# Designed miniproteins, single chains: the designs that were tried, part 53

Each design is a single chain, and the fold is of that chain. pLDDT is the mean over its residues in the fold that is shown.

## One batch from the design tools (miniprotein)

Design m1825
Fold by ESMFold2-Fast:
Structure m1825 (fold): chain A 79 residues (1-79)
Amino acid sequence: DELKEAKERTERVLAEHPDDLAQQAEAYLSLGKTLAKSGRLDEAISYYQKAQQLAQQAGDQDLLAQVQKNLQEVQDKKK
């Protein structure tokens, strides 16, 4: 339920801000965090990787660092 709502929120951000790469990266980061909290680690990794790509394209170094930290944490939990 809450996870479905998080996915729908992310899709709305992407639709409303198709040219704002940093905002899209933030939306994917948020979705990844929700997935990680729900134990869906593989899906969280996938969305963190999308957030990483977009943050890098946006040139947002702070956001990129945040995404990389969350990605590393989830990868360590999966090992």
Scores: mean pLDDT 84

Design m1826
Fold by ESMFold2-Fast:
Structure m1826 (fold): chain A 62 residues (1-62)
Amino acid sequence: MPGDVYRTVEDTALVGKGVHILPKGTRLEVLGFSEDGKMALVRSLETGFVGLVGMDKLEPVA
């Protein structure tokens, strides 16, 4: 859900103003989802970078 915290399940690319590789276990705030639900617009809680990540690379944090 938007506003929920997710983490990366493996090293993954954050695609925004540039491409940043996020290590496995990086925590992200979800800002929105693509219409097909395959991508999430996220903000890294560690760096503040905003971009798109594949939903298959994310899991919710309890």
Scores: mean pLDDT 78

Design m1827
Fold by ESMFold2-Fast:
Structure m1827 (fold): chain A 63 residues (1-63)
Amino acid sequence: MIEVLTGDDQLEKALAAGAEVVKDGSGPLVIVAYPKSEEEKKKYIDYLKSITGPVTKMVKNVS
């Protein structure tokens, strides 16, 4: 699952729900994914690079 977040407060809520940041707040939008494996995470990163530019940060929620 991939979500596009608007506003900095949405990031904390998404991380609490188990999301991983694949594009950080250095841009106007924060994009998160809910990968089930390392392969899915790479797939999401490759997809997001094609639509939003380079991935600037990856953070895994361990909660």
Scores: mean pLDDT 53

Design m1828
Fold by ESMFold2-Fast:
Structure m1828 (fold): chain A 95 residues (1-95)
Amino acid sequence: SLLDRFLEVTDRFLDVLKKIYDKYGDKAKGYYIIYSGQVDDIRNTVVNHKDDPDVVRGALEQLIDLLQIMKKNFPEFSKELDEIISEVQELLDEV
């Protein structure tokens, strides 16, 4: 389902956030803590409002914004982040 694909892409983003934290340590710690929390909030918003396309669209757009900031600040992870961005954009087109 669209929800299952959404949860899978958010799990992949959380995995990348952890990889970035593991590689950069304290330089990435703030991003890891704050953005993992924001991803969890976005997940809860979509799960609780899955039948509201405007809410789901807004949540996916927020997720893309976080992904783009991480890509800009940690360009070594650009390939993995671009793959996640592409999947989120596909979900956004289906809402």
Scores: mean pLDDT 89

Design m1829
Fold by ESMFold2-Fast:
Structure m1829 (fold): chain A 75 residues (1-75)
Amino acid sequence: SEELAERVRKKLLENGFSEKVAEAAKKAVIESGGDPEEAGAIVRDILVNEYGYPEMTATLIGEVVKKVIEEILSE
């Protein structure tokens, strides 16, 4: 959902993440159809492969994205 993707993007920006992380998360939510596990994995891949983030940092950010999706879907 495009609405879910925008909500996730805004939550990450509110939590102090960069525009690059927020845009990667938005793309991941769209590509995963809003699945938390798949979105987290896609964010990790984008951050490592496109932005050169360390694998550990990208994995931790992916876990945050997963949690944000789960929290929004539980509302």
Scores: mean pLDDT 85

Design m1830
Fold by ESMFold2-Fast:
Structure m1830 (fold): chain A 65 residues (1-65)
Amino acid sequence: GPAEIEAIHERAERAVVRAYLEGVPVEVLQALAPLIRAARTPEEILAAAGRYSPLVRAELERVLA
C-alpha cells in the first residue's frame, strides 16, 4: 500500500545520500531522484540505479533487501 511504497522511498533516499557522501556525482543523483519517486517496487528502484551507477545500486541492494 502507500505506506509500504513510502517506506521503500525513505530507505532509497538514505542510500542515495550515502552514495553522494561516497563521491557519486550530483548528476547521477538528479537522474535517479524522479525514478525513485515514481517507483512502486524495490526492483524498479534497483533497475533504475543499475543504469546510472553500480555504487548506488550496491547501496540500494543492501537497504532494500
Scores: mean pLDDT 79

Design m1831
Fold by ESMFold2-Fast:
Structure m1831 (fold): chain A 60 residues (1-60)
Amino acid sequence: MKEPTGELAAVAAAIEATRAGKIYSVEEAAKLANELSKEPVSNPEKAGEGAVKLAKEGLG
């Protein structure tokens, strides 16, 4: 995706999983974020970083 929609989707997925009670380890959350960021997005690094940070905050 060329728009930030893909980036937001990656972050939202990680947040949703954490919030929905599917608590992942920080490592799994980071892996998920990176996996989603592999998709064609404008700034995959930012999507991965945001997802990891939000998942970590939700866990801790």
Scores: mean pLDDT 54

Design m1832
Fold by ESMFold2-Fast:
Structure m1832 (fold): chain A 88 residues (1-88)
Amino acid sequence: MSEEELKEVQRLLAAGAAAAGAGDYATAKAHFEEAAKKAKEAGAEDGAKAAEHAKKMVEALAAGDLKTAEEHAAKAEEYLKKAVEEAK
């Protein structure tokens, strides 16, 4: 993953988190989906999985399915931790 690709993925993840915090789950989903796509294209498999689970988390939140949202949040954190450890 190039530095430019990493910055773009980080920007999309931050934008998705900000939208989710504002209750704009549709915008959050779009940003996480784009982050997952770019991470996958860059070969960052664990980063792509983290973004995909973050997307599914906000879809569940929008549907009022808190249990499914918690499950995907846990998976997103697991893959994000793994991606950070592999980047060291």
Scores: mean pLDDT 79

Design m1833
Fold by ESMFold2-Fast:
Structure m1833 (fold): chain A 97 residues (1-97)
Amino acid sequence: MKEVNEVLKKFLTEVEEVAKDPSLSREEQIERIKEIAKKTVDYLINKLKLSVEELKDFGAKLVIGLHILSTFIPGVTNELINAAAEAILEKIKEYEK
C-alpha cells in the first residue's frame, strides 16, 4: 500500500513537470504523459504485482489526483488527464487478456 501511494505521488509530480515545461508542445506533453502512464502500469504489474482490481483502483485515484492537481496547475488540462487515463486503461485491458 505504501509503495503504491509513492508511485501515485511520483506520477503526479512527473505530470506537473511536463505541464510546466515551456519547451514542450501540447502534442509532446500528451505523448510524454502516455509514456509515463505506460511505464507506471508496467512497474505496478511487474514489480509490485498488482491485480487488475488494484490497477483499476490506482487508475481511479490517479484521475482524482490529476483533477485536484489541475486546480493548482492550469497546464494540467483535461486533454492531459484523459491521455493518462486512456493509456492506463489500455495497459490494464492488455494485462486482462
Scores: mean pLDDT 83

Design m1834
Fold by ESMFold2-Fast:
Structure m1834 (fold): chain A 77 residues (1-77)
Amino acid sequence: SREELLAELIRLLRELRDLFASLGTPEGQAAAAHLDRLIAQLERMDPSDLAEDDLLTMVRQARELLALVRAQAAAAA
C-alpha cells in the first residue's frame, strides 16, 4: 500500500541520515541535515498525495543509495 511504501521510504531515509551523521565530516553533517528536513516533510504528507509508482521509485532509489553509501563507508574504514 502507499502507506507501507511511505513508511518504508521514511525508514530508509532515517538510516541514510544516521549513516551520514556518523561520518563525522562537515559534508556528512550537511547531508544528514538535508535528509532530516526531507523526513519531516514526508512525515507531514498524506500517502494519497503521492503516486504509488513515485513511492516505489523513491524506495528503490533510497535502497540503492543506502547500499552504495554503506559500501563506501566500509571501504573507507
Scores: mean pLDDT 83

Design m1835
Fold by ESMFold2-Fast:
Structure m1835 (fold): chain A 88 residues (1-88)
Amino acid sequence: SAAEYARKFAEEVLKLDPSRIPEVAEYLESLADAYEKMGKTQEAAELYRIAGELYKKMGDNEKAARFYQRAAELTGDEELRKEAEKLS
């Protein structure tokens, strides 16, 4: 899926240049929003989760919590919801 390619792209870019975390996270957030608006709920949730992981790596726990919560709301994923609560 396009979400799977976006994940692999993000992982490869960040292996080479971790300083690009903010740009990659913002790209994934924008892509997730577009997928959600298209009704591709599972793909959007996966991209929100990945963006949350990147913000968490940056130490931006507030943004990480928001994206984990959004992904959990779209999928009903209780573990992601709990992770968001821990970061809030």
Scores: mean pLDDT 80

Design m1836
Fold by ESMFold2-Fast:
Structure m1836 (fold): chain A 86 residues (1-86)
Amino acid sequence: SEAEEKVAEAIRAAEAGDVLTAKEHLAAAMKIDPSAYALLVPALEALVAAEPGDPLTLEQLAHLYRKLGREDEAAAYAARAAASRA
């Protein structure tokens, strides 16, 4: 799908260290399918790998895991986001 293509582009950009381009492709994927929570997870994980201290990306990943019912992963990323703000 077009959303899957945008997610793949976001992952490639994040792996190349191009965080701005990765965020633009993620935003495009979210506009195409706002309910595709599972599809967005690997792209946000790639962004966390590129910028481990970005609390906004960590909070966004925590929210997605919560929407997927993955409470343990949601809590872990929320804790990491809080630590990044302290």
Scores: mean pLDDT 82

Design m1837
Fold by ESMFold2-Fast:
Structure m1837 (fold): chain A 88 residues (1-88)
Amino acid sequence: SDYIKEVQESFELAKKKIDEAIELMKKSPKTPETLELIDLMIKHLEAAKKHYTELAKKYAGTPLGEIYKKAADYYEKAAKELRKLKEE
């Protein structure tokens, strides 16, 4: 399905851009402005996790559901990494 391919490609691009942003945040000074951006990104990643968790349940047992499950797992991991970075 072209739609399944588009969803997978969209997720891979988002993952790449988020990974790049996290690496920049790791190298950035912990200014109030940087901490605010980290908080906003955590909020966004946690919202994405919730959204894709619900989609993974709705499409359970399908190839699309497996993509959504991987997306939810990734967003949870990314949010935890940023929370750990904020605590350091």
Scores: mean pLDDT 88

Design m1838
Fold by ESMFold2-Fast:
Structure m1838 (fold): chain A 65 residues (1-65)
Amino acid sequence: MDLEEKARRIAEEVSRRTGRKIELEVVDGKIAIRVDEDSITRLTGIAILAMAIAHEEGLAIKRIL
């Protein structure tokens, strides 16, 4: 399965679980997460959850946008 397709599926899963609009993008061969969140604490929590879900799919999130 292509990296972009895996990123899309993970983004959908995380968005559903958190109720937030979350996107994963492939930037220069790396996975980047984009979250509409102004709290650094909540952003960190969302990023950790996304990384855990991505790890289950064999992916790593390298950037936060």
Scores: mean pLDDT 71

Design m1839
Fold by ESMFold2-Fast:
Structure m1839 (fold): chain A 72 residues (1-72)
Amino acid sequence: MALSPEQRARLRAFLKERLGLSDEQAEAVLALLERGWDGSQVGAFLSSRFGVVMSREQGRALTELLEELGLV
């Protein structure tokens, strides 16, 4: 399912500003979320693919944002 422009913009801002991801890394994560991946699956992908480990606080904030956007 495709993300709305508003969902995409909010998630992109979170991924870049809160997780420190590049534009390319953020786009890769957005593609996974569009495929129905949850925060846990995205966390595993970030760790294995980009070497990015989310803190407990960052993981909680991502889950909260996904719930707010109706993606979980």
Scores: mean pLDDT 81

Design m1840
Fold by ESMFold2-Fast:
Structure m1840 (fold): chain A 74 residues (1-74)
Amino acid sequence: SELGRLKAELHALIAENQDNAEFLAQLQEISRQAREEHDVVPDVNVYNDPELLERTKAMLAATVARAREARAAA
């Protein structure tokens, strides 16, 4: 699934950079901003709401893209 693919990409970025505290802090801030922009609240079961599922996919896609850009710039 697209959601599964995006989660796998995010997990891979975290795993590859687990010893980089500065990048992990940047990723945390990127995730916070993406959640605000897409109106996604943590701890909600996304499969109960198709609109929330689409917003969650958009949020994760934005998070992955921005995280890759931040890593490339470092």
Scores: mean pLDDT 76

Design m1841
Fold by ESMFold2-Fast:
Structure m1841 (fold): chain A 101 residues (1-101)
Amino acid sequence: MPVLKRYIMLQERPLVQQDLQQAQQDLQQAISNGDTDKASLLSQRISLLSQSLSIIDDLKKTTDTYGLPTPETIKKVEDAWKELKELGKKIKELDEQIKSL
């Protein structure tokens, strides 16, 4: 399963980057409209999306360097998978809060 998890995470990268760009545009609009609460939530969302990209990029660099499967790269894939799922959960919670505003 580590090879499949790596594949899924790398395929998600363009979508995360698109979401980050959209969130940055939405933040600029919220600031212009004086929506301080929405701007705060969007700033948090941008931070989590940026962290997600960093995790995916670090995963790619490490697994490209050392190959798969090795014990070290398997652990790296599993740790990245767990961290990205936790970040995704937080992003979803922020999205629901933003929709409620």
Scores: mean pLDDT 87

Design m1842
Fold by ESMFold2-Fast:
Structure m1842 (fold): chain A 66 residues (1-66)
Amino acid sequence: SEEYSKEAEKLRDEGLKDPSTAPDKGGQLLILAQRLRLEYGSSAKKAIETALKGAQEVNDTDVASK
């Protein structure tokens, strides 16, 4: 749903805006993507993709091995 895409973008933006929260926000994005994939599948495809890309972006430097 588009609603979850906005939630994923908020988590990503918060992690990018405040580097001290990036590990937590990145982890939350990965969990969100997993939950959406399991519960909604293709119906949440865009939200899942947004969450996964956001998680990768916030985790790229400090927490790449998470």
Scores: mean pLDDT 74

Design m1843
Fold by ESMFold2-Fast:
Structure m1843 (fold): chain A 81 residues (1-81)
Amino acid sequence: SRRAEFQAAVRKIVTAFENNDLEELKKTIDELIEALKDDPEAVKVLEEMREVALDESLSEEEKRTRLHRLLEELGALLAER
């Protein structure tokens, strides 16, 4: 199901972030943006995650905090589908 595929992708984002794998993180986020292009609210959250992940002005702690919040927002949006 789309929901199960999405949960798998969210797990890939979390794993890539914990492993400091920026390339895999970007790739997974971009794949999710394409998969959810018909859901502008979900796309907006994913685009914000991409910006946070690539923001060299943010500390690792700030990135972790913001990405965690955005993942929770994404999970809540998916729970309504």
Scores: mean pLDDT 77

Design m1844
Fold by ESMFold2-Fast:
Structure m1844 (fold): chain A 100 residues (1-100)
Amino acid sequence: SMPSIEELEEKAKPLLEEDPELKELYEEVKKTGNEELERYFLLGLVYEKEGERRKAAEYFFKAAKLAKELGNEELAEKLAKKALELEVEEALELMKEALK
């Protein structure tokens, strides 16, 4: 069973309150009116909050693909950038751990 958008938003709220740029990105996601896109975005934030960066990146990439399918190239690029930033952070942490 998938959690509701309202439950996901409540879980993601701390990240949204700490990052004004992320909050603006969420407003752009909501303006699409696409519930699946909003759910993928919020799942990405929830996994990021839980420290599961790879799963977070997967959901932001799913959101980016859906935004592109809806014809919103600018939103798709912003979501893909967020996913890539998480992948880079994960790779850098794995490299630092290997050098200990």
Scores: mean pLDDT 85

Design m1845
Fold by ESMFold2-Fast:
Structure m1845 (fold): chain A 68 residues (1-68)
Amino acid sequence: LLSDEELQELARTLMFGSREERQEALEWLKRRDPELGELVEKRLFVDGWSIGDVVSLMMNRWGERKAQ
């Protein structure tokens, strides 16, 4: 599972990165944590969530997983 540092870098890339950097970060996430990666992809591209809302969701879901 992702470290706190990896999650922070992912969030930064999603918020401030280029389209290409965001796509690479999402593909990396899907390899590291397929469930979280697919959830983020669905929220961004199917449900039309803002990047900020998706980052918030990602941080909250990661916190829940880390607690176990």
Scores: mean pLDDT 76

Design m1846
Fold by ESMFold2-Fast:
Structure m1846 (fold): chain A 80 residues (1-80)
Amino acid sequence: SELLEKAREHLLKAAELLKPLAPEASEQAIRLIEEGPDDIENLQRAAEILYEAILKTPNAPREAVDALLEAARYIQEAKR
């Protein structure tokens, strides 16, 4: 699905941007994406992990937040 491909791209971008601040959350999210790249549940779980990491990191880069929001939008559209 093109929507899931775009969701993955944005999740990977968010994970990469968060890696210096939240390396464990970033690595866990990337693993979920690799294990189930076309699995909506795995992509949603990766997004949840990255969202929790952002909430615990007050200085998280805006670009990471924006990438996560875009990923969430594509995941939501893929569920319809």
Scores: mean pLDDT 86

Design m1847
Fold by ESMFold2-Fast:
Structure m1847 (fold): chain A 88 residues (1-88)
Amino acid sequence: MKTIIKVTVETSPENAPIIIEALESFAYAAGASKVEIKEEKLEDGNVKIEVTLELENEELAELYVEGLKLLLEKLKPLMKSYEVEEEK
């Protein structure tokens, strides 16, 4: 079954391009068939980045989420918070 992964990150405007590029590159490397990126400016001057991607099967989704969590931990000093959501 196709799996939809949604990644939400809150970061500064200065770090937003770095986070977006890292997440987009990782999604393409994982073989995502669809990638959507949305940016929202927050009242505190930070940026909310939402990346939604579609993967062909559950095994690819599991591998992607495992690698994504490692990537997000390394990027943690550049961000305020992150969340990962999986939809079957």
Scores: mean pLDDT 80

Design m1848
Fold by ESMFold2-Fast:
Structure m1848 (fold): chain A 68 residues (1-68)
Amino acid sequence: MEEEKKKIEELRKEGYEKFMDNAIKSARGTNPELADFLEAEKRAFEEGKPLQEMIDELIKRYEEKSKK
C-alpha cells in the first residue's frame, strides 16, 4: 500500500541530497553565491521542507536574478 511509495520517496530524497552535495562542491570554487544558496536549500530540505517547495524557491531565485 503506502509503504512502497514511502520507500520510493526516501530513495528520491537520498538522491536529491547527493545531487545537492555534488552541486555545492562544484559551485564552491567558481560561484560562491550559488553554493551558499544551495547549502541553504539543502539545510531547509533536511529540516523537512517539501521537495516541491524547494524547487519552486530555486526557480523563483533564478527568475529574480535574471531580471537584476
Scores: mean pLDDT 69

Design m1849
Fold by ESMFold2-Fast:
Structure m1849 (fold): chain A 103 residues (1-103)
Amino acid sequence: SAEAKKLIELGNEAYRKQDFDKAIEYYKKAIELAEKGSKEYIEAKVNLARALFGQGKYEEAAKLLKEVLAENPDSKLAAAAYMQLIIELIQQGKDKLAIELTR
């Protein structure tokens, strides 16, 4: 919906300002209003996962991206976000966690 798209844009603005709590709030509201499986629904969930990762909530972020990929296997956006999460964990020396999240 147009309302879901506006909430995603507000979340993106909060994310750019590093207000991750506010970004998460907007993305969650967008998910509630978006049609399941729509572009807005997928985008809001992926951006929510990125914000959670930014807060160090790695397992929660990975779980959310795996859920998106299970329901939308062809989502290049979700696949790219998941790969970026794993690469970042490896770069931080969190190799064991990265391996666990790829299972």
Scores: mean pLDDT 86

Design m1850
Fold by ESMFold2-Fast:
Structure m1850 (fold): chain A 78 residues (1-78)
Amino acid sequence: DLVRKAALATLLLARQPPPTLRTEAEQVLAEARAAGVPEDAIAQEAERLSGRDDLEEQLIELVIDDGVRDLKDAVERV
């Protein structure tokens, strides 16, 4: 699951998120790289995820694992 998390973190960082979300995304990406996840695998998974209608929800699920509950609640009510 590290490849998927790293791909989501890469896509989140590309959206130039607020400092809190940026820190969380950078931490996930650092963990994946430390675990030896190939950059090519991350890029390929990011391309696959970028075509999904639920990408925004996937990015929010990544963030709520680190405790950003208010962001998820706000999106779920839209």
Scores: mean pLDDT 67

Design m1851
Fold by ESMFold2-Fast:
Structure m1851 (fold): chain A 106 residues (1-106)
Amino acid sequence: AEEAKNEAIKLLEDKIKEFEELSRHYRQLADHYEALGTPEARLLAQWYRRDAESAERDAKILRETLEKVKNEKDPVKALEIALSTANYLRDFETAERLKELLEKVK
């Protein structure tokens, strides 16, 4: 039902926020280590930048999925779209929660 779709939307919005905050955190760490100026710190800064970019890509995929879910009129199909993305990102906790919501609307 529409309630399950709204819960899925909230779950996706919470995950987007989580990845956006994680990306900001990694970029702050990268800037901190780069400022230290040692060869070891430069390597750590590079790794944290890559982690930030990974989190940004995941957030982008989730935002695109959220838009598809919001525009899908069928609540079952909306939940299946959200579940597909959670499985693709290997977010098994979110996938399990979405699967539980899907079972309630079948």
Scores: mean pLDDT 89

Design m1852
Fold by ESMFold2-Fast:
Structure m1852 (fold): chain A 61 residues (1-61)
Amino acid sequence: SLEEEKEKVIKEVEELVKKGRYDEAYRLAFEAHVRFEEEYGPEAAQEFMREVGKRIKEILE
């Protein structure tokens, strides 16, 4: 499902950010954003990116 795929990607992005691997985190998030937009539409992809931003902010604060 979208929610299961989304959480899996967000978890991987969080781990990369915690390791300071920001370029890899961005690349992973961007590739997932493109995939989700193609499969589920732009609204779902935007929601995914909002969740990514929220989780990254929580790690960096």
Scores: mean pLDDT 84

Design m1853
Fold by ESMFold2-Fast:
Structure m1853 (fold): chain A 90 residues (1-90)
Amino acid sequence: MMTPEDARESLATLLAALPGLLEALEKALETGSPAEAAATYAAVQITLAAAEYTLAVAEEKGALSPEELAEARRAIEEARKRVEELLKEA
C-alpha cells in the first residue's frame, strides 16, 4: 500500500498535471472536434478524481500538514471551477 511519502509525491504529480490538462481542454473546446473535447474532459475528470482520492489517503496517513491539505484542496477546487468556466465559454 502507498506510503505517506508516496501519497505526497503522487498528489504533487497529479496537481502539477492539472494546468496542462486544463489548457488542453480549453484548446479542444475552441478548435478541436467534439471527440477531442470529450476525451480531454474525461482526462481532466479522471485526474481530479485521482487527486481527491490521493488527498484523502494523504490526510488519513498524516502525510501533509494542515496548510498543505488546505492548499491541495484549494488547487482541486480552483481546477473544478476552471472546468465549469471553460464549459460555459464553449
Scores: mean pLDDT 83

Design m1854
Fold by ESMFold2-Fast:
Structure m1854 (fold): chain A 70 residues (1-70)
Amino acid sequence: MSKEEARKDIEEGRKLVATMKDEVAKAVYTKGLDKFEELLETTDLSPEEIAEKAAEALEEEIKAAIEAKA
């Protein structure tokens, strides 16, 4: 995966998120994609590590949302 391919994956993800009807799900996934783009622009990490970090951040965001509900 190159930086260009990672950006394309983000773009595809944003298109999918845009079709979501649930505002909460849309917000959570949008934050995940925003973190992916932030890491891609602000770090010199490999695209693979950036994707892994973005996925980890998304999981934490989901857990935090569940915990806040409780």
Scores: mean pLDDT 73

Design m1855
Fold by ESMFold2-Fast:
Structure m1855 (fold): chain A 80 residues (1-80)
Amino acid sequence: TKEQAQMMLWMIQQEARRAIDAGDDQKAIELVQQMVDLAIKYGVREDAIRLLQSLRDYARSQGRTSVVQTLQQGIDQLQR
């Protein structure tokens, strides 16, 4: 259901934030890609965009440039 997809998006976003905190840029990027794929599959693009924007702002505050770029690409893809 969409409600289950929203819960999964929130859980993956929390894992991505932990990866950013750990300095694991590769894992953060993989988790961001999972969020984008999930949003497309279950039609929850608006929810995913909000979570990805929050995560992008956090990654930017931590100086994680590659993660910020991947987050921006994901946001742009979901806005198409």
Scores: mean pLDDT 88

Design m1856
Fold by ESMFold2-Fast:
Structure m1856 (fold): chain A 63 residues (1-63)
Amino acid sequence: SSMEFEKAVKTAYDLIKKLIEEKGLSRESAITQALLHLMYDEKLPAADANKAAAEALKRVEEE
């Protein structure tokens, strides 16, 4: 079965937070890496991966 949206958001959230806080990547680089991970490693369609990565970044920035 395809990855559920909330699981995709959590996966992207954990990755974006790690990339920004531990690796010092920019916002733009972190969301790009999360998007690529969701598309190529998690096999999500591009539209779903984009929505999940954008929602995850929003949640990181609202803390």
Scores: mean pLDDT 82

Design m1857
Fold by ESMFold2-Fast:
Structure m1857 (fold): chain A 67 residues (1-67)
Amino acid sequence: SKRIEALKEGADRALASKENPLQAYRTAAGLYRGAAEVAEKEGSLKDIAEEFRKNADRAQKLADELA
């Protein structure tokens, strides 16, 4: 799905940001959650949605550690 690819790429770019790491991690967490929701709704493979949820949780943990 183009939507899932765009959300994943946005999240990956946010994680690569060094300018505002707290904002970057929060943005990545939201985008990965969105990708998981789209994957589940579109009937994508279960593993894809689960991997996006794990990536969202990791990004959220990093944001919480910086807050």
Scores: mean pLDDT 79

Design m1858
Fold by ESMFold2-Fast:
Structure m1858 (fold): chain A 71 residues (1-71)
Amino acid sequence: SMEELKQQFLDELRERLLLGGGLSEEEFAELIAKVKEYPELKEPILQLLEELRSVLDPETYERLTKAIEEL
């Protein structure tokens, strides 16, 4: 289902952020493209970033949050 695909995307994003410390330029572009295709992902992604704020590099947190908010 679409709901399961969205949840899978969020789970994969969480894993990439926790294990990789951030996103590559390619992964960042893919994230932006996904949110543009499915605008309903914007709020869940912002919530995920807030949950991970203390674990993420501050520069990565600011960059991702700002880019998603501007969509």
Scores: mean pLDDT 82

Design m1859
Fold by ESMFold2-Fast:
Structure m1859 (fold): chain A 83 residues (1-83)
Amino acid sequence: MERKEKLIEEAEKLIEEYSKSDDFVDQVNAAFAAMIKALIKNSKNLTDEDIERFENILKRLKDPEYREKQRKAWEEFLEKMKK
């Protein structure tokens, strides 16, 4: 189905783009996109709701404001883990 193929392509593009970034959040989001791609490829009976949910997740991973929010959250987490 075209919609499923498009999701796989978008996930692949995010993996390629973000995995070569020096940003920690982009590296994390690349791994997350890879997981979503694997789920889509291995799920034969995806519902429209499942597809829409994955589309929304991939959109959020591309959103600069969401990525800034993620960066702050990860920075706080890493700072706490410094001892």
Scores: mean pLDDT 78

Design m1860
Fold by ESMFold2-Fast:
Structure m1860 (fold): chain A 73 residues (1-73)
Amino acid sequence: SDLERDAQEAAAALPELYEEVLKAIKNGDKQKAVSLIVALYLYATVAEMAGRPDLAQRIRELAEKAKEELEKS
């Protein structure tokens, strides 16, 4: 299904997306950082809906870590 394909594509893009979040935080682009963190939570929801709770948990952990880094900046 499209949802399963979207989950697979999200998994493949996850490292690059996380790096973009950290870059936005480092550059002080808080609006971009928040938008990317929201995108991570949406990817986690898509992964869960696709029957990938393992992937959803990993994405949520990255989103929480990114949120923590943003709150420290």
Scores: mean pLDDT 82

